# Designs tried in a protein design run: designed miniproteins, single chains, continued (4). Part 83

Each design is a single chain, and the fold is of that chain. pLDDT is the mean over its residues in the fold that is shown.

## One batch from the design tools (miniprotein)

Design m14861
Fold by ESMFold2-Fast:
Structure m14861 (fold): chain A 110 residues (1-110)
Amino acid sequence: MEEEIDRVLEEFVEFLRKMLESVAKNADKDGYAVFDLTPEEARRFGEIVGRLLSLPQEHRDRVLAELDRIADEIKAEVEKNKTPEQAKKSIERIDAFYAAVRALLDAAAA
């Protein structure tokens, strides 16, 4: 039981990490939108969010805390590997994406 919950949390965290990395990589490109998802990516995101929302609040809070840590790690990597102007754009997009995901999860839980 607990191992199944941990697997769902790991899947959700890995999915959002890949999305944050994509945002960081492409945020400085023309025409890139923070939520420009393919239909397949949007469906997959919805499925993972649905699974997360079926978990007790304590487990969702744990995932959100882990996502904060991952977002900070990705922002640090961006600052180290990009020019100051590119890093600023990427960080702003990462922060906006993460804030929107958190707001969506909070709204769905209310």
Scores: mean pLDDT 68

Design m14862
Fold by ESMFold2-Fast:
Structure m14862 (fold): chain A 82 residues (1-82)
Amino acid sequence: SMPARIEVERIDDETVRVTVTTGDVTTEEVLTVDEAAERLSLLAQEYELTDVETGEVLSTDPEEIRARIEEREVVVLEAKLK
């Protein structure tokens, strides 16, 4: 499976920009923090999402994901299929 890079950047208190890079393809979407946390939670069930700064594997709990987004403003993850 191709590794993917996911960047979540806070725009304001309610909104984030999610950038997904897989090989030569980059997609960008603006989501609410809640929508981003839910999508990352679903992805974390199928993929190992590793925080590139801390080396921590992301929890599948959307509430923990939300807290990470809110505290750090920028979260960068590497996705590897389980």
Scores: mean pLDDT 82

Design m14863
Fold by ESMFold2-Fast:
Structure m14863 (fold): chain A 76 residues (1-76)
Amino acid sequence: SKEELDQLLSELEKGNTSVLAPLVEILKTSQDPNLVERALKALLKVEPQGLHPSILVKALEKNPHNKALLQELLKQ
């Protein structure tokens, strides 16, 4: 949910890296393109080398036309 994402992003901003796994799960399970893009941008700030292709593929299964996910997968 938006509320859950907002809480996770707040914790990440405080330096709490234990929220990375829940952020990845939102990316893999959410069908809301706004939540997916916000989670993706937050994860890429922590891991600027990119996310593992398996995470991006799972996210695309739920959001097959998401341009941000497609661009990130093509970069790999």
Scores: mean pLDDT 80

Design m14864
Fold by ESMFold2-Fast:
Structure m14864 (fold): chain A 68 residues (1-68)
Amino acid sequence: SSSDPTLVALALDLPDEHIIAIAEKEDLPEETLRLLRQLGRLSAAQRAELARSKNDEEFHALLRRYLA
C-alpha cells in the first residue's frame, strides 16, 4: 500500500508549519508527500474535522471539498 495511516493520523494533529517541514525533510513516497502537502493547505480546524471521519470515503470526500 502507498499510504501510511500512521503518518496521516499524525498530520491531522500537527500545525501547518510542522506538516510542511516534515514533507520537505522526509524521504517519503510521492503519494504520501502529496497527501501531506494537501493536509498542509488546510486549517487546523479542517484537519480536526477530517480526523472525525468514520471511514476513508468520508475522509477523501471532505478533503476534496476543502481543496476545491
Scores: mean pLDDT 63

Design m14865
Fold by ESMFold2-Fast:
Structure m14865 (fold): chain A 96 residues (1-96)
Amino acid sequence: SMEEFIERLKPVAEKLGIDPEKIAKAILYAMLLQVEDVEELREIVKRFLPDATEEQINIIIALIFVALGYSLEKAAELAGVTVEQIKEWIDLIEKG
């Protein structure tokens, strides 16, 4: 559910100083529209998360690609991050 997804994002949101609902909405909005262009995803993430750093925006874009069914390697390539960074953020979400 949306509530369970928001709850799992709370540890990530606290570390970023951002509302977990905004992170959840950015991800779900991008997934619903099946946006696969990196610059369009960047604009979406910035609209919901204006205070996020470029590195944080890139990792969120990578997580969106993984959620859309891309491999970790391809998501990392497209978002300009490492596979290890994606795994670290997924682990944080899984532990929340």
Scores: mean pLDDT 78

Design m14866
Fold by ESMFold2-Fast:
Formats: sequence, C-alpha cells, structure tokens
Structure m14866 (fold): chain A 86 residues (1-86)
Amino acid sequence: MAAALEEAAELGRRAVSDPSRAEAEVERLKELVERLAAEDEAAAMEALRAALLAAGEAATEPEVAAAAGVSVEEAKAAYEELLAKL
C-alpha cells in the first residue's frame, strides 16, 4: 500500500502543479482508485485522501506551487478541477 499511496499523492500534486496535464493526471488517479476499490475499498479511500491532501497542499501553499513551477492561481484552478472530476 505504501507505493500506491505515494503514487496517489504524487498524481494529486501533479494535477494541480501542472494544469496542462491535469486531465491526464486525474484520469490516472481515477484508474488507480478504481483498481484499488475492486480489491479493497479502504485502500481506495486512503489513496484518494492522500491525493486530495497533496493537491490541497500544493493549491494553498505558495512555496509548494512555486517549487512546482506554477502560480498559486493556476494551482487553485487545477485543484477545483480535480475536485469536480472526482
């Protein structure tokens, strides 16, 4: 599970840190969550939580957004899009 949680968190972070790839990263996150849910719903919920936490941190922390090479406004827009698609 550690690898899946790390992957989910990274997908969530990238979805808001790179808005040009947000749709692809969200689709990968959905595929990961659906795959986990087929085996273990609790694991799927943990992965989704990890992704949303990482995405929220990237969207709300200017330093994290800057480190990822995006503006805070771009990160917030990507986070809202991520929430709408999940």
Scores: mean pLDDT 68

Design m14867
Fold by ESMFold2-Fast:
Structure m14867 (fold): chain A 92 residues (1-92)
Amino acid sequence: EELEKLLREAGWTDEQIERYKAWLERLKSYADQAIKELRERGWEELAEVLEKHKDTVEGQVLGYGIYLMLKEGVPEEELRAEVDRALAYLKA
């Protein structure tokens, strides 16, 4: 995998790479669940914003945060404001 080659080139051990990949797969799963739940709620615009960043580590971390906020029952307007704030930070 391209990621594995990059990490090995940077001096990471195979064990460190394996742990990192497992962590990323877990975060990606939560991000995918968040996108699905946003679409099921009809919050399509918010789901689209998250989907544009789902292939980045930052987007996967954001997706996990959104997943937790959805489970807490945070309203759409508050969740939208948090996403906009996080994306502004990630692009800085």
Scores: mean pLDDT 75

Design m14868
Fold by ESMFold2-Fast:
Structure m14868 (fold): chain A 68 residues (1-68)
Amino acid sequence: LEEAEKELGKEKAVFEVALPVAKELVRRALEAGDPEMAVVAAAMVASATKSRLKLSDEIREKLLDEAL
């Protein structure tokens, strides 16, 4: 329970900072006409954020889904 509350706090901070960055990279890739690169960029941000902040796989997947 306490671990879940800490994870929710990390999720909120990550989505307030990492998600806007991921969305901007996706937007730029789509404007360049490369939807495959948009997926790669979102996946890279999600994986880097998970590694840096030791996030759960569920939060990483949520970040990826929200960025796309």
Scores: mean pLDDT 73

Design m14869
Fold by ESMFold2-Fast:
Structure m14869 (fold): chain A 69 residues (1-69)
Amino acid sequence: TLSGAAARSAVLTLLPGPELSAEQARNLGRMLAALGASEAAADAVFALADEHPTVPTEELARAVQEAAG
């Protein structure tokens, strides 16, 4: 399982800009799960994508870090 810091680093490295569309955020959640992030980290990304049409990259990174521990 990826640590919170490693999951946050992966988010920031893979993203092309400061915001993602909801669909891009869902794709990120699937990628994090494939890389061994916890279910809580992937679920946090999916929840943000479901709540918002556009998600800031820093908010995604923070949510992933907090959910993963």
Scores: mean pLDDT 75

Design m14870
Fold by ESMFold2-Fast:
Structure m14870 (fold): chain A 91 residues (1-91)
Amino acid sequence: MSEKVQQAIKEAAAGITKEDILALAKEYLESKSRSKRASILSTLILYAGIHKGAGDDEFAKYILQEILKALEKDPTTSDEELAKIKKRIEK
């Protein structure tokens, strides 16, 4: 049910902290594995989506901005990937 889904999303969001986001962003930049970087990026995008679903647009935007900073520092990131994250920040 929509009400139970919304409550579950809010509970999930409450468990995700700024320290978690910064630690994942740092691990992304320090990782030499493409698969590990992809996994970390997917987790960060999921966390942003959880916070947005919980109605915490400010923290969701913060997570997306930290993703963008990490991707901008990664020379293997495509312009298309950067544009996709920028689009998510605007919405």
Scores: mean pLDDT 79

Design m14871
Fold by ESMFold2-Fast:
Structure m14871 (fold): chain A 106 residues (1-106)
Amino acid sequence: MSAEEGERMGEEAARLLTSPDEAKAREGARLAVEAVSSENPAAGQAGGAGIGTGLASTNPIGQAAGAAAAVEAIASENPRAKAAGEAAAGPSSSPAAQAAVAAALA
């Protein structure tokens, strides 16, 4: 995946994760996890930003999808995906984002 493809994927993931449509939010989560699992650092950065956008979403569907993506990334054996998920859901995230990730882990 090229850096431009990774940036586009992360932007699309963020757009889909803010959707009130559950299927679109779920697709956004899938794209974000795919991007952070990439060997391309730009794709990882864009995917991590997409997960963060989902977690910061004001709609509960997008926030739940973002939390699911963060949990999947953190559970990944890919160290880049794990680092991106931890950054998006870590201590610098909002209490609401941390609560959503905790709920997804339960």
Scores: mean pLDDT 73

Design m14872
Fold by ESMFold2-Fast:
Structure m14872 (fold): chain A 69 residues (1-69)
Amino acid sequence: DEEVDKKLLEAFNVTEEEVRELGVSVGQMATAIVLYESGASTAEIARVLGLSRAKASRIRRFFERRRRE
């Protein structure tokens, strides 16, 4: 559900512009957030979303930069 995915992005302070810059859909980004929060590896994110490992790595780095655990 695109509306639910957009609300998840807002909850994590991720903009649709940032999603577009990463070259993924809103739904892919929402799923990536859930996977990242669950401790999934870059390889798992890539496999689940059907993305290249390079793109999945960029998404993971984006979360690391944003949240800074």
Scores: mean pLDDT 78

Design m14873
Fold by ESMFold2-Fast:
Structure m14873 (fold): chain A 87 residues (1-87)
Amino acid sequence: SRAREIREAAEEAVRLARAGRLTPEQLRQLAGQLGAEEAIAEAAGDRETAEAAREAFERLLAATPAEHREAVRAAYEAGYAAARAAL
């Protein structure tokens, strides 16, 4: 399922983030992708996938250094808004 794919990708991304293996740019890019996935899933009525994307984002944000959390959240919101505007 798409929800499972998002959760598995999130586990790997969070592992890499905690290990300091992701740049701030990569963290923002991943957050934006999760925002877009949530918006698309919501529009499709796929609650499980939307919840998986939100949970993935919250886990990624928690693994993000404090100085970058604002930018990562902004990227997530921008990805969500851009996907919603394209629907």
Scores: mean pLDDT 90

Design m14874
Fold by ESMFold2-Fast:
Structure m14874 (fold): chain A 81 residues (1-81)
Amino acid sequence: MSAQEQLEALREQMKTASPEEAMELLVESVRINKEASGKVLSDEEIETLLRVAAHEAREVFGASEEQVERLVRELREVLLE
């Protein structure tokens, strides 16, 4: 599958996912985007992405603080690889 097809499939899965599953799918989507683009993000871009992801996790997906902390940690690991 192309990266575009993988991302579209993940977006569809997120519509019916639990908060925990949505967090895992979000991490996977960021990983796929990073691998496909080969783009190196600046520290400012990484911190902005992490803040936006944390805010959406809390407000859109109703994630707990523990789930948000796990999401931020996993996203940071992916982005700093």
Scores: mean pLDDT 76

Design m14875
Fold by ESMFold2-Fast:
Structure m14875 (fold): chain A 80 residues (1-80)
Amino acid sequence: SAPTAGDIKELFKAVAEELEKKGADPSVVQNLKNVADGIPDSSSSYTFQKLIDTRALELSEIARKLGLEGVADMFRRAAE
């Protein structure tokens, strides 16, 4: 089954927390927290596709700062 909005939100929060513990750039951590905060807790209409459609450029910038160039390019193209 597809992940729920809550599952996606908790995933981004968990990633942000782990990166913060590992000493990642505070701006990257804050960007991930901002993405998570933009995800509704219980919306059945919120999907990974809607996350990509609404947050692709933010996700691209986060991926780039983490050195994930291929992922960053995929998100950037999704925003075009």
Scores: mean pLDDT 72

Design m14876
Fold by ESMFold2-Fast:
Structure m14876 (fold): chain A 75 residues (1-75)
Amino acid sequence: MERRKKALSEFDLELQKLYEEMKKLTPDEAIEMLRKHREEWIARAEKEFTPEEVEYLKEILDVTFAIMERRIRER
């Protein structure tokens, strides 16, 4: 459980930083950066966590990134 909370907290901080970077980019560039970060976060999670924990994080990231991509496209 402690590992899951640490991972979520770390991803939340990275998500906030990603949002700050995305505001400086065009919508197309922001979507590309979002896809790259999603891939990198999933790859990192697979190295540090159990398959069950990775599945849980992937589900959260999928929902979060879908919301962010939609907001970018609505610009």
Scores: mean pLDDT 71

Design m14877
Fold by ESMFold2-Fast:
Structure m14877 (fold): chain A 66 residues (1-66)
Amino acid sequence: EKDLVVNEAATKAYELAKKAGLSQDEANRVAIRAANVAWEALDAGMTPEEALKQALEEAERYIKEL
């Protein structure tokens, strides 16, 4: 189910942002970005594993910009 993968991406991205020292507001923005990437990847026909990987890679990239 797409919702499960998207929620997992958001949760893990939020945890990564918090561990990096970001505020709750910034961590929420990272989580939303990861959720959007996961959803787009699934819509493009990627597997759940590929979608999660893409979402977390984008989360790490976005954290470095903040």
Scores: mean pLDDT 84

Design m14878
Fold by ESMFold2-Fast:
Structure m14878 (fold): chain A 70 residues (1-70)
Amino acid sequence: SELDEKVDEIAKVLGLGDNEAFKAQLREKFLKMGELAPGSAVEWAERYIKDLKENTVDPRVYGALSAAGE
């Protein structure tokens, strides 16, 4: 799916491209963000990729995603 492609790109950027558990958790977190916040899961994942590449991740916006890497 498009969300899975975005999750794979995020995992690759973070050096976790082979960590399937991390990818599954990250996917679930974006789906939850899409349900609870304005925008779709795909839109949130795309924004996160952009913010990661620009080193502008706002921890107040993405705090819930930090737990996906644990």
Scores: mean pLDDT 72

Design m14879
Fold by ESMFold2-Fast:
Structure m14879 (fold): chain A 87 residues (1-87)
Amino acid sequence: DDDELRRREAELVALNAQLEKLVQEELKKKNRSADGESMEDVFEEIYKELDPEKQKEIDTILARIRELADEVLRARTAQLDRWLAER
């Protein structure tokens, strides 16, 4: 169902935007920038200095992102396989 896939993709985009916003807000608090640094390394450093409540919020967002990413990837792979079979 394309509508369901699009909804999941939209939710994934929104969750990634929320995560990026949280990271940017924490960077601003620390007078840091992510320029020239790996976002993964920056995220790990910020995560370690977060309050436990904020860490739990981020963990929840990451768990949902992972779930949606896996679902979208499987749906996209199935769509591609079907498209290739029709060629």
Scores: mean pLDDT 73

Design m14880
Fold by ESMFold2-Fast:
Structure m14880 (fold): chain A 77 residues (1-77)
Amino acid sequence: MKKLIEEAKKRVEELIKRAVEAYKRGDEEEVKRLAEEEEKLIEELKETLPDEVVMEIVRGAVEAAQKYKEEAEEALA
């Protein structure tokens, strides 16, 4: 169980970092594709992991995405 949780967290963080990089370079198609991948990953995690763990992963991902999005928007403004 612990190893699956660790792998899930790493996958979510990787998708967020890739999405931020795509956003910074103006690749809207890649951003959309990565967002779809993230949504599918979260759906799969809900089937495999306890709800409490999935909620923790999702919260961390949302906070990271929001922070990176705000920083990127400020840089592009």
Scores: mean pLDDT 74

Design m14881
Fold by ESMFold2-Fast:
Structure m14881 (fold): chain A 75 residues (1-75)
Amino acid sequence: MAKLRLRVKVTGSNAKKVLEETAAYLRSKGAKVKVDLEKGLLEAEFEIDAPQDYEIEVELDSDTGELKSKITPLP
């Protein structure tokens, strides 16, 4: 089993609510979750059926709905 590391940055007026709801959802799926509400950051780690580890980075603006994502295979 490989690991998936998810890093989420949320900006805008609803960032805290989005981060709290996202953290609760990911924890319900068995992920290990760290949240920094002051910085608008969330890190989650869970196991995936893949040949190597991956990192997914997501930026979300809660006011505009703009979403940016990047997937990086880890060494």
Scores: mean pLDDT 81

Design m14882
Fold by ESMFold2-Fast:
Structure m14882 (fold): chain A 75 residues (1-75)
Amino acid sequence: SMESVKAQYEKLKAYFESHKELIEKYNPELGKKIEKLLKQAEDYIKQGDVQKALELINQVSQLLREFEEELKKLE
């Protein structure tokens, strides 16, 4: 549903914003990519395109998980 998509978007956006400095310091290109995907997801949410918004949200979620795994390897 659109409400579920919006909730997932807001959660991922909040996570990205809280970790943005760390992401940009570690991998600035990843930071730019995630920011671009989040903006595109917001645009699809505004257009009511649930499927395309979900696809972008899933991509952001995957990139953030991969980033967390990479950070653990650096400790």
Scores: mean pLDDT 83

Design m14883
Fold by ESMFold2-Fast:
Structure m14883 (fold): chain A 99 residues (1-99)
Amino acid sequence: GMPSLKLPKLTPEQQREVVAAGLVIAAATLYKNKENLDFADRLIEAAERLAVTPEMKKAVEALKNRDVDKAIEYARKAAQGYEELANRIAKTILNHIKE
């Protein structure tokens, strides 16, 4: 099963943005490595449902166009101040795939 993530005291909006950023980073990693592409597409669908800010919407659009570098850039901008937490979420998702 997926390990439990402890999130700092974030607003619901901040939690949504950080989770969406983590999903985008995980999906971008899978596309770059050409691994589990069906799962990567599901991560993009989840991120799209969470995307509220212009930066996160641009990150999702970049991933749909398979521009993984732009997707990561926009996701980091959306997660401003919480980029490491977004990276930890991405690692947790990627580790779950290997279980």
Scores: mean pLDDT 80

Design m14884
Fold by ESMFold2-Fast:
Structure m14884 (fold): chain A 93 residues (1-93)
Amino acid sequence: MTADEALARMREAFEKLKNAKTPEEVLQAARDVVIAAMQLASLGRKDEAKRLLEEAINYLEEMAKNSKDPELQKALVEAIELLRAALETIDAL
């Protein structure tokens, strides 16, 4: 995979995350974002991977604040923790 392919994959995963309607969709999209971000960072685009992770975290935090569905809110919080762990891992590289 090229860095451009990894970037495209990360953007696709983030768009799926924005359109996620169920807990399962949120968690799957979050995992896809993490995988793509780790790959993008490994290909030398660490700062871009971190920036996109921070954007995704901010988006999920806003969704969690506005959600009235307890199950969806729980999945959003879990997704945020997943993305924060990935961000910390990339920072340590």
Scores: mean pLDDT 84

Design m14885
Fold by ESMFold2-Fast:
Structure m14885 (fold): chain A 69 residues (1-69)
Amino acid sequence: SHMDEEIEKKVEELVEKFLAAKTPEEKRELLDEMIELMKKNPEKVSYILDKIIEALSTLSAEERRAIFS
């Protein structure tokens, strides 16, 4: 559906921005936006969660600690 394409496009844009972000603060802000999209679109939770996991897998252990501390 059109809404499905819009949500998927928004998630892809957020992932791209996350990968380009240089500070833990910017990465956390983008992660929070993806989480908000999951809350507002429960039917897309699996899709969005997979994209979040993929984005987080690009982080070093140090970056993960900084974002989640």
Scores: mean pLDDT 82

Design m14886
Fold by ESMFold2-Fast:
Structure m14886 (fold): chain A 100 residues (1-100)
Amino acid sequence: SEEEIKEKMMEVFSEGVLELMRLILEWGARTGDWEGERAALDALAAISRAVKEAYDAGASPEELLALVERQLAAIAPLLPPEARAVADRMLAEMRRLVEE
């Protein structure tokens, strides 16, 4: 049960990270802000590492959700508005899974 919830949470997280990456790349191409693109991508890579390390260390669903929420909030200023909407959707989906 708990392991199945965590696996589903990691699927939501992984899909969301790929969508965030795509939106950041599209934003960079549109604006020409290559420094902003790099900063956002580096921040996203750091979050991906932190979440995977927590998952591998046996963090609970609640701990994983709290970590993702804190990490996404920290990088929100680096993200274009459309990417922030994706981050909010990811968190909403992960919260629903924890409440199962």
Scores: mean pLDDT 87

Design m14887
Fold by ESMFold2-Fast:
Structure m14887 (fold): chain A 96 residues (1-96)
Amino acid sequence: MARAEELGRKAEETGDKRLAAEAALEALLAELGIDRPLEDVSEEELREAMRARTDEKRQKVGELLLREALALLRGDEAELEKVREEARKEAERWEA
């Protein structure tokens, strides 16, 4: 998480979408309990780890983090906005 926080702060300071995507991926690794460098983890491994989770809330958080990172890397502003809106709705659903 400390690395995800540092990358997120740098992304906000620079507006660098790649750093923002890396921050989201590092947060996803922490949510999935993967203690390996981001470079050593494939998208398929992330998806398999998410499918293996029994906690629906954690699985949904992982899905949203991955979608945010991919949208940032692809420059898909519409998907990024949609993911952030879904994240807000999910937060309300799990807190209500």
Scores: mean pLDDT 70

Design m14888
Fold by ESMFold2-Fast:
Structure m14888 (fold): chain A 76 residues (1-76)
Amino acid sequence: VDEKVEKILKEIEEYIEKLKKEGKLSDELLESLEKNKDDIRKQIEERLKEGVDPEELIELIKKAIEEGASGEVKQE
């Protein structure tokens, strides 16, 4: 479980860095993600214990990050 959690977190961190380089993430959103990192980790551990596929979980988290970025006032 722990090794899978670390792999998922690494994939997410690499994705966040890519979005940051593309200017798609604000510093405020990055700070929010860092503050919630422990909660995200706990959710990943629980989902993996439930038998959720690690790759599917990575995609779900990436989608949530994209939805957070898309929740800007530009979607008025």
Scores: mean pLDDT 71

Design m14889
Fold by ESMFold2-Fast:
Parts: structure tokens; sequence; C-alpha cells
Structure m14889 (fold): chain A 76 residues (1-76)
């Protein structure tokens, strides 16, 4: 279960980073910086979804994060 534990840790780290990024993005006005942030976050999220495809519990959380990321991007 080494893969599962690593993916779970990566997901938890992503969740913490995302929570902090929400607060950061409230004050960020540079469209280029915002765009680059969302492109990197989306890429990492897609990578995690592919790696966790055999773990439905992680997939559910990743799908939820993807929806939150899309909503946050729409607000900018």
Amino acid sequence: MEEYEKLKEALERFEKDFEGAKKYLESEKDEKVIKEFFERARGLLEQLKEAAKDYPELQERLEELEEELEELEEEK
C-alpha cells in the first residue's frame, strides 16, 4: 500500500495548499499570475486523479477539489 499512502499524503498536501491559495488569490490582481496558478493546480490535480484511479475514496475527494478549483477560477 505504498502507492496509496503516498497518494493520500499528496492529496492532503494539495488540500492544504489549495486552502492557503484561496486566501492568497483574494488579494492577487495579476491575471498572468492567476492563470499560471490555475494551470499548475489543474495539471497537478489531473496527475493525482490518474494516479488514484484505482482508489475510489481518493477519486471522490479529487473530483470535489476539481469542482472547487473550477468555481474559484470562474470568480476571477
Scores: mean pLDDT 77

Design m14890
Fold by ESMFold2-Fast:
Structure m14890 (fold): chain A 83 residues (1-83)
Amino acid sequence: MTEIDVEASYEELKKKFEEAIKKSGSPRVTFVVKAPTEELARKVGSMIEGIAAQKGYVARLEFKDGELTVTVMPVSVAEAELA
């Protein structure tokens, strides 16, 4: 699990995403965004989703109790799980 700063730049998010994917022994990687509002958390989550999509990953976003959980996995893994 990787914790994300809501003030992180796009380039910082991209580097953190790539590093977390590379270090993970699992095809699924989880990021946690803590924010004072759901709107701000989802804005950062959307940036992570966009980065994931550019790298051939899909993202699942879940907001609960001030925390946004972003779970990413390769499209190929997601498609295999739905088959």
Scores: mean pLDDT 75

Design m14891
Fold by ESMFold2-Fast:
Structure m14891 (fold): chain A 107 residues (1-107)
Amino acid sequence: SFEEFKKKLKEIIDLSDEEIEKIYEYYLKLKESGSSLSFEDFLEMVKLYYSSDVNRDGKVLKSVIEENIPVFNLSERTKELVLKVLEKLPEVISEEEFFSALGEVTT
């Protein structure tokens, strides 16, 4: 399933193989924790976060994610999840902080 995961992720966002492996590990951790998050919702969250990481340094401003919510035409479910995730996070958000908060919101 990793190869299928990688193929689908590469269709929606330009990420390195190393970045995709790391994202897959976040996805597995979410599922092991009993997260109710669907694979499709997870892909929307990934696209939102990494599209907001304009300098590719693994740090994203909360305000940039908020500005991108209407731009990415997210499902209503994903919009609600993003807002709950952002409530838990500081102004500068790492990959680990973002996916950890997503796990807390969806468990």
Scores: mean pLDDT 80

Design m14892
Fold by ESMFold2-Fast:
Structure m14892 (fold): chain A 62 residues (1-62)
Amino acid sequence: MSGAEAGRAAALKAGEEYGLEGSGAGTVAPMAARDYGDEEAQRRGTEAAARGLSAEEAAKAV
C-alpha cells in the first residue's frame, strides 16, 4: 500500500529532522499502529509527527 508506506516514511523523516532517530521512531510507530487498528492508527502517528511533534510523540499518538 503506497499510502501506508508513505506515512511510515514520513514518521521516519520526522524523527530524523526533529531530533529523534529515524529508525527507532519509524519502526515503532507503524508497528503500534497495526496493533491499534491498522491504517487509521498509522495515519494518526504520521500526522502527529508532521504537525511538528517528534517521531517519539507521534509513536505515542498511535
Scores: mean pLDDT 52

Design m14893
Fold by ESMFold2-Fast:
Structure m14893 (fold): chain A 82 residues (1-82)
Amino acid sequence: MKVVTKTRLTKAKDAVKAVEEMLKELVEEGLISEEEAKRALEEARKAIKEALESGLLKPEDLLEITIKVVDGKLAAISIRPA
């Protein structure tokens, strides 16, 4: 079992871009497929948009984004207040 975890701090307004860049890095490293990355980005984009539109997140809020890959598959994306 190989586990790869990537973590990045970003502002909520930049969170979608940060997730996109992190997923691109994982694809370039051969750790996940482009199709998995695209699906994960779509899900993250929807979640972040809904949180910002509802006022649950403010654009300037600092977030910790963690992406976990297990045995060549994307296992989780976690977005938490930093």
Scores: mean pLDDT 83

Design m14894
Fold by ESMFold2-Fast:
Structure m14894 (fold): chain A 62 residues (1-62)
Amino acid sequence: EEEKLREALERAREAAIEATGVEVEVSLQGDEVVVKPAPGASAEQAAAAHQAASRAFRETLE
């Protein structure tokens, strides 16, 4: 379970970076995925990163 969570978070981070081209931090607050983009990212990039990360996280846990 914990190892699978680590893999899910890493894939979520990779998906967010692939979708936006910006560095992001991905973490869990409870069971919610939280994405913090690097300084200088736009609001649109932040939203896209969160969407990509959340999707990849859910798909990895399946």
Scores: mean pLDDT 78

Design m14895
Fold by ESMFold2-Fast:
Structure m14895 (fold): chain A 74 residues (1-74)
Amino acid sequence: SLMEELLERLGELQRRMAALYEAGDMEGFIATLREMIDLLEEAAKQSTDPAERERLRALAAALREELARLEAAA
């Protein structure tokens, strides 16, 4: 299912971000966060449930705001 595939890919990206954070690789962390945002936006476009689409878009938007704050702190 779309949700099952999404959860697996999110789990992989979360593990990658944890490893990059431990390594002190902020550029890699930010790049992986960007991948997560793109994944959520793609999942929203593929979802047939309007409420699920709205939730996924809202999550992606919130993460984009966090990304912008991280980039501005550089």
Scores: mean pLDDT 85

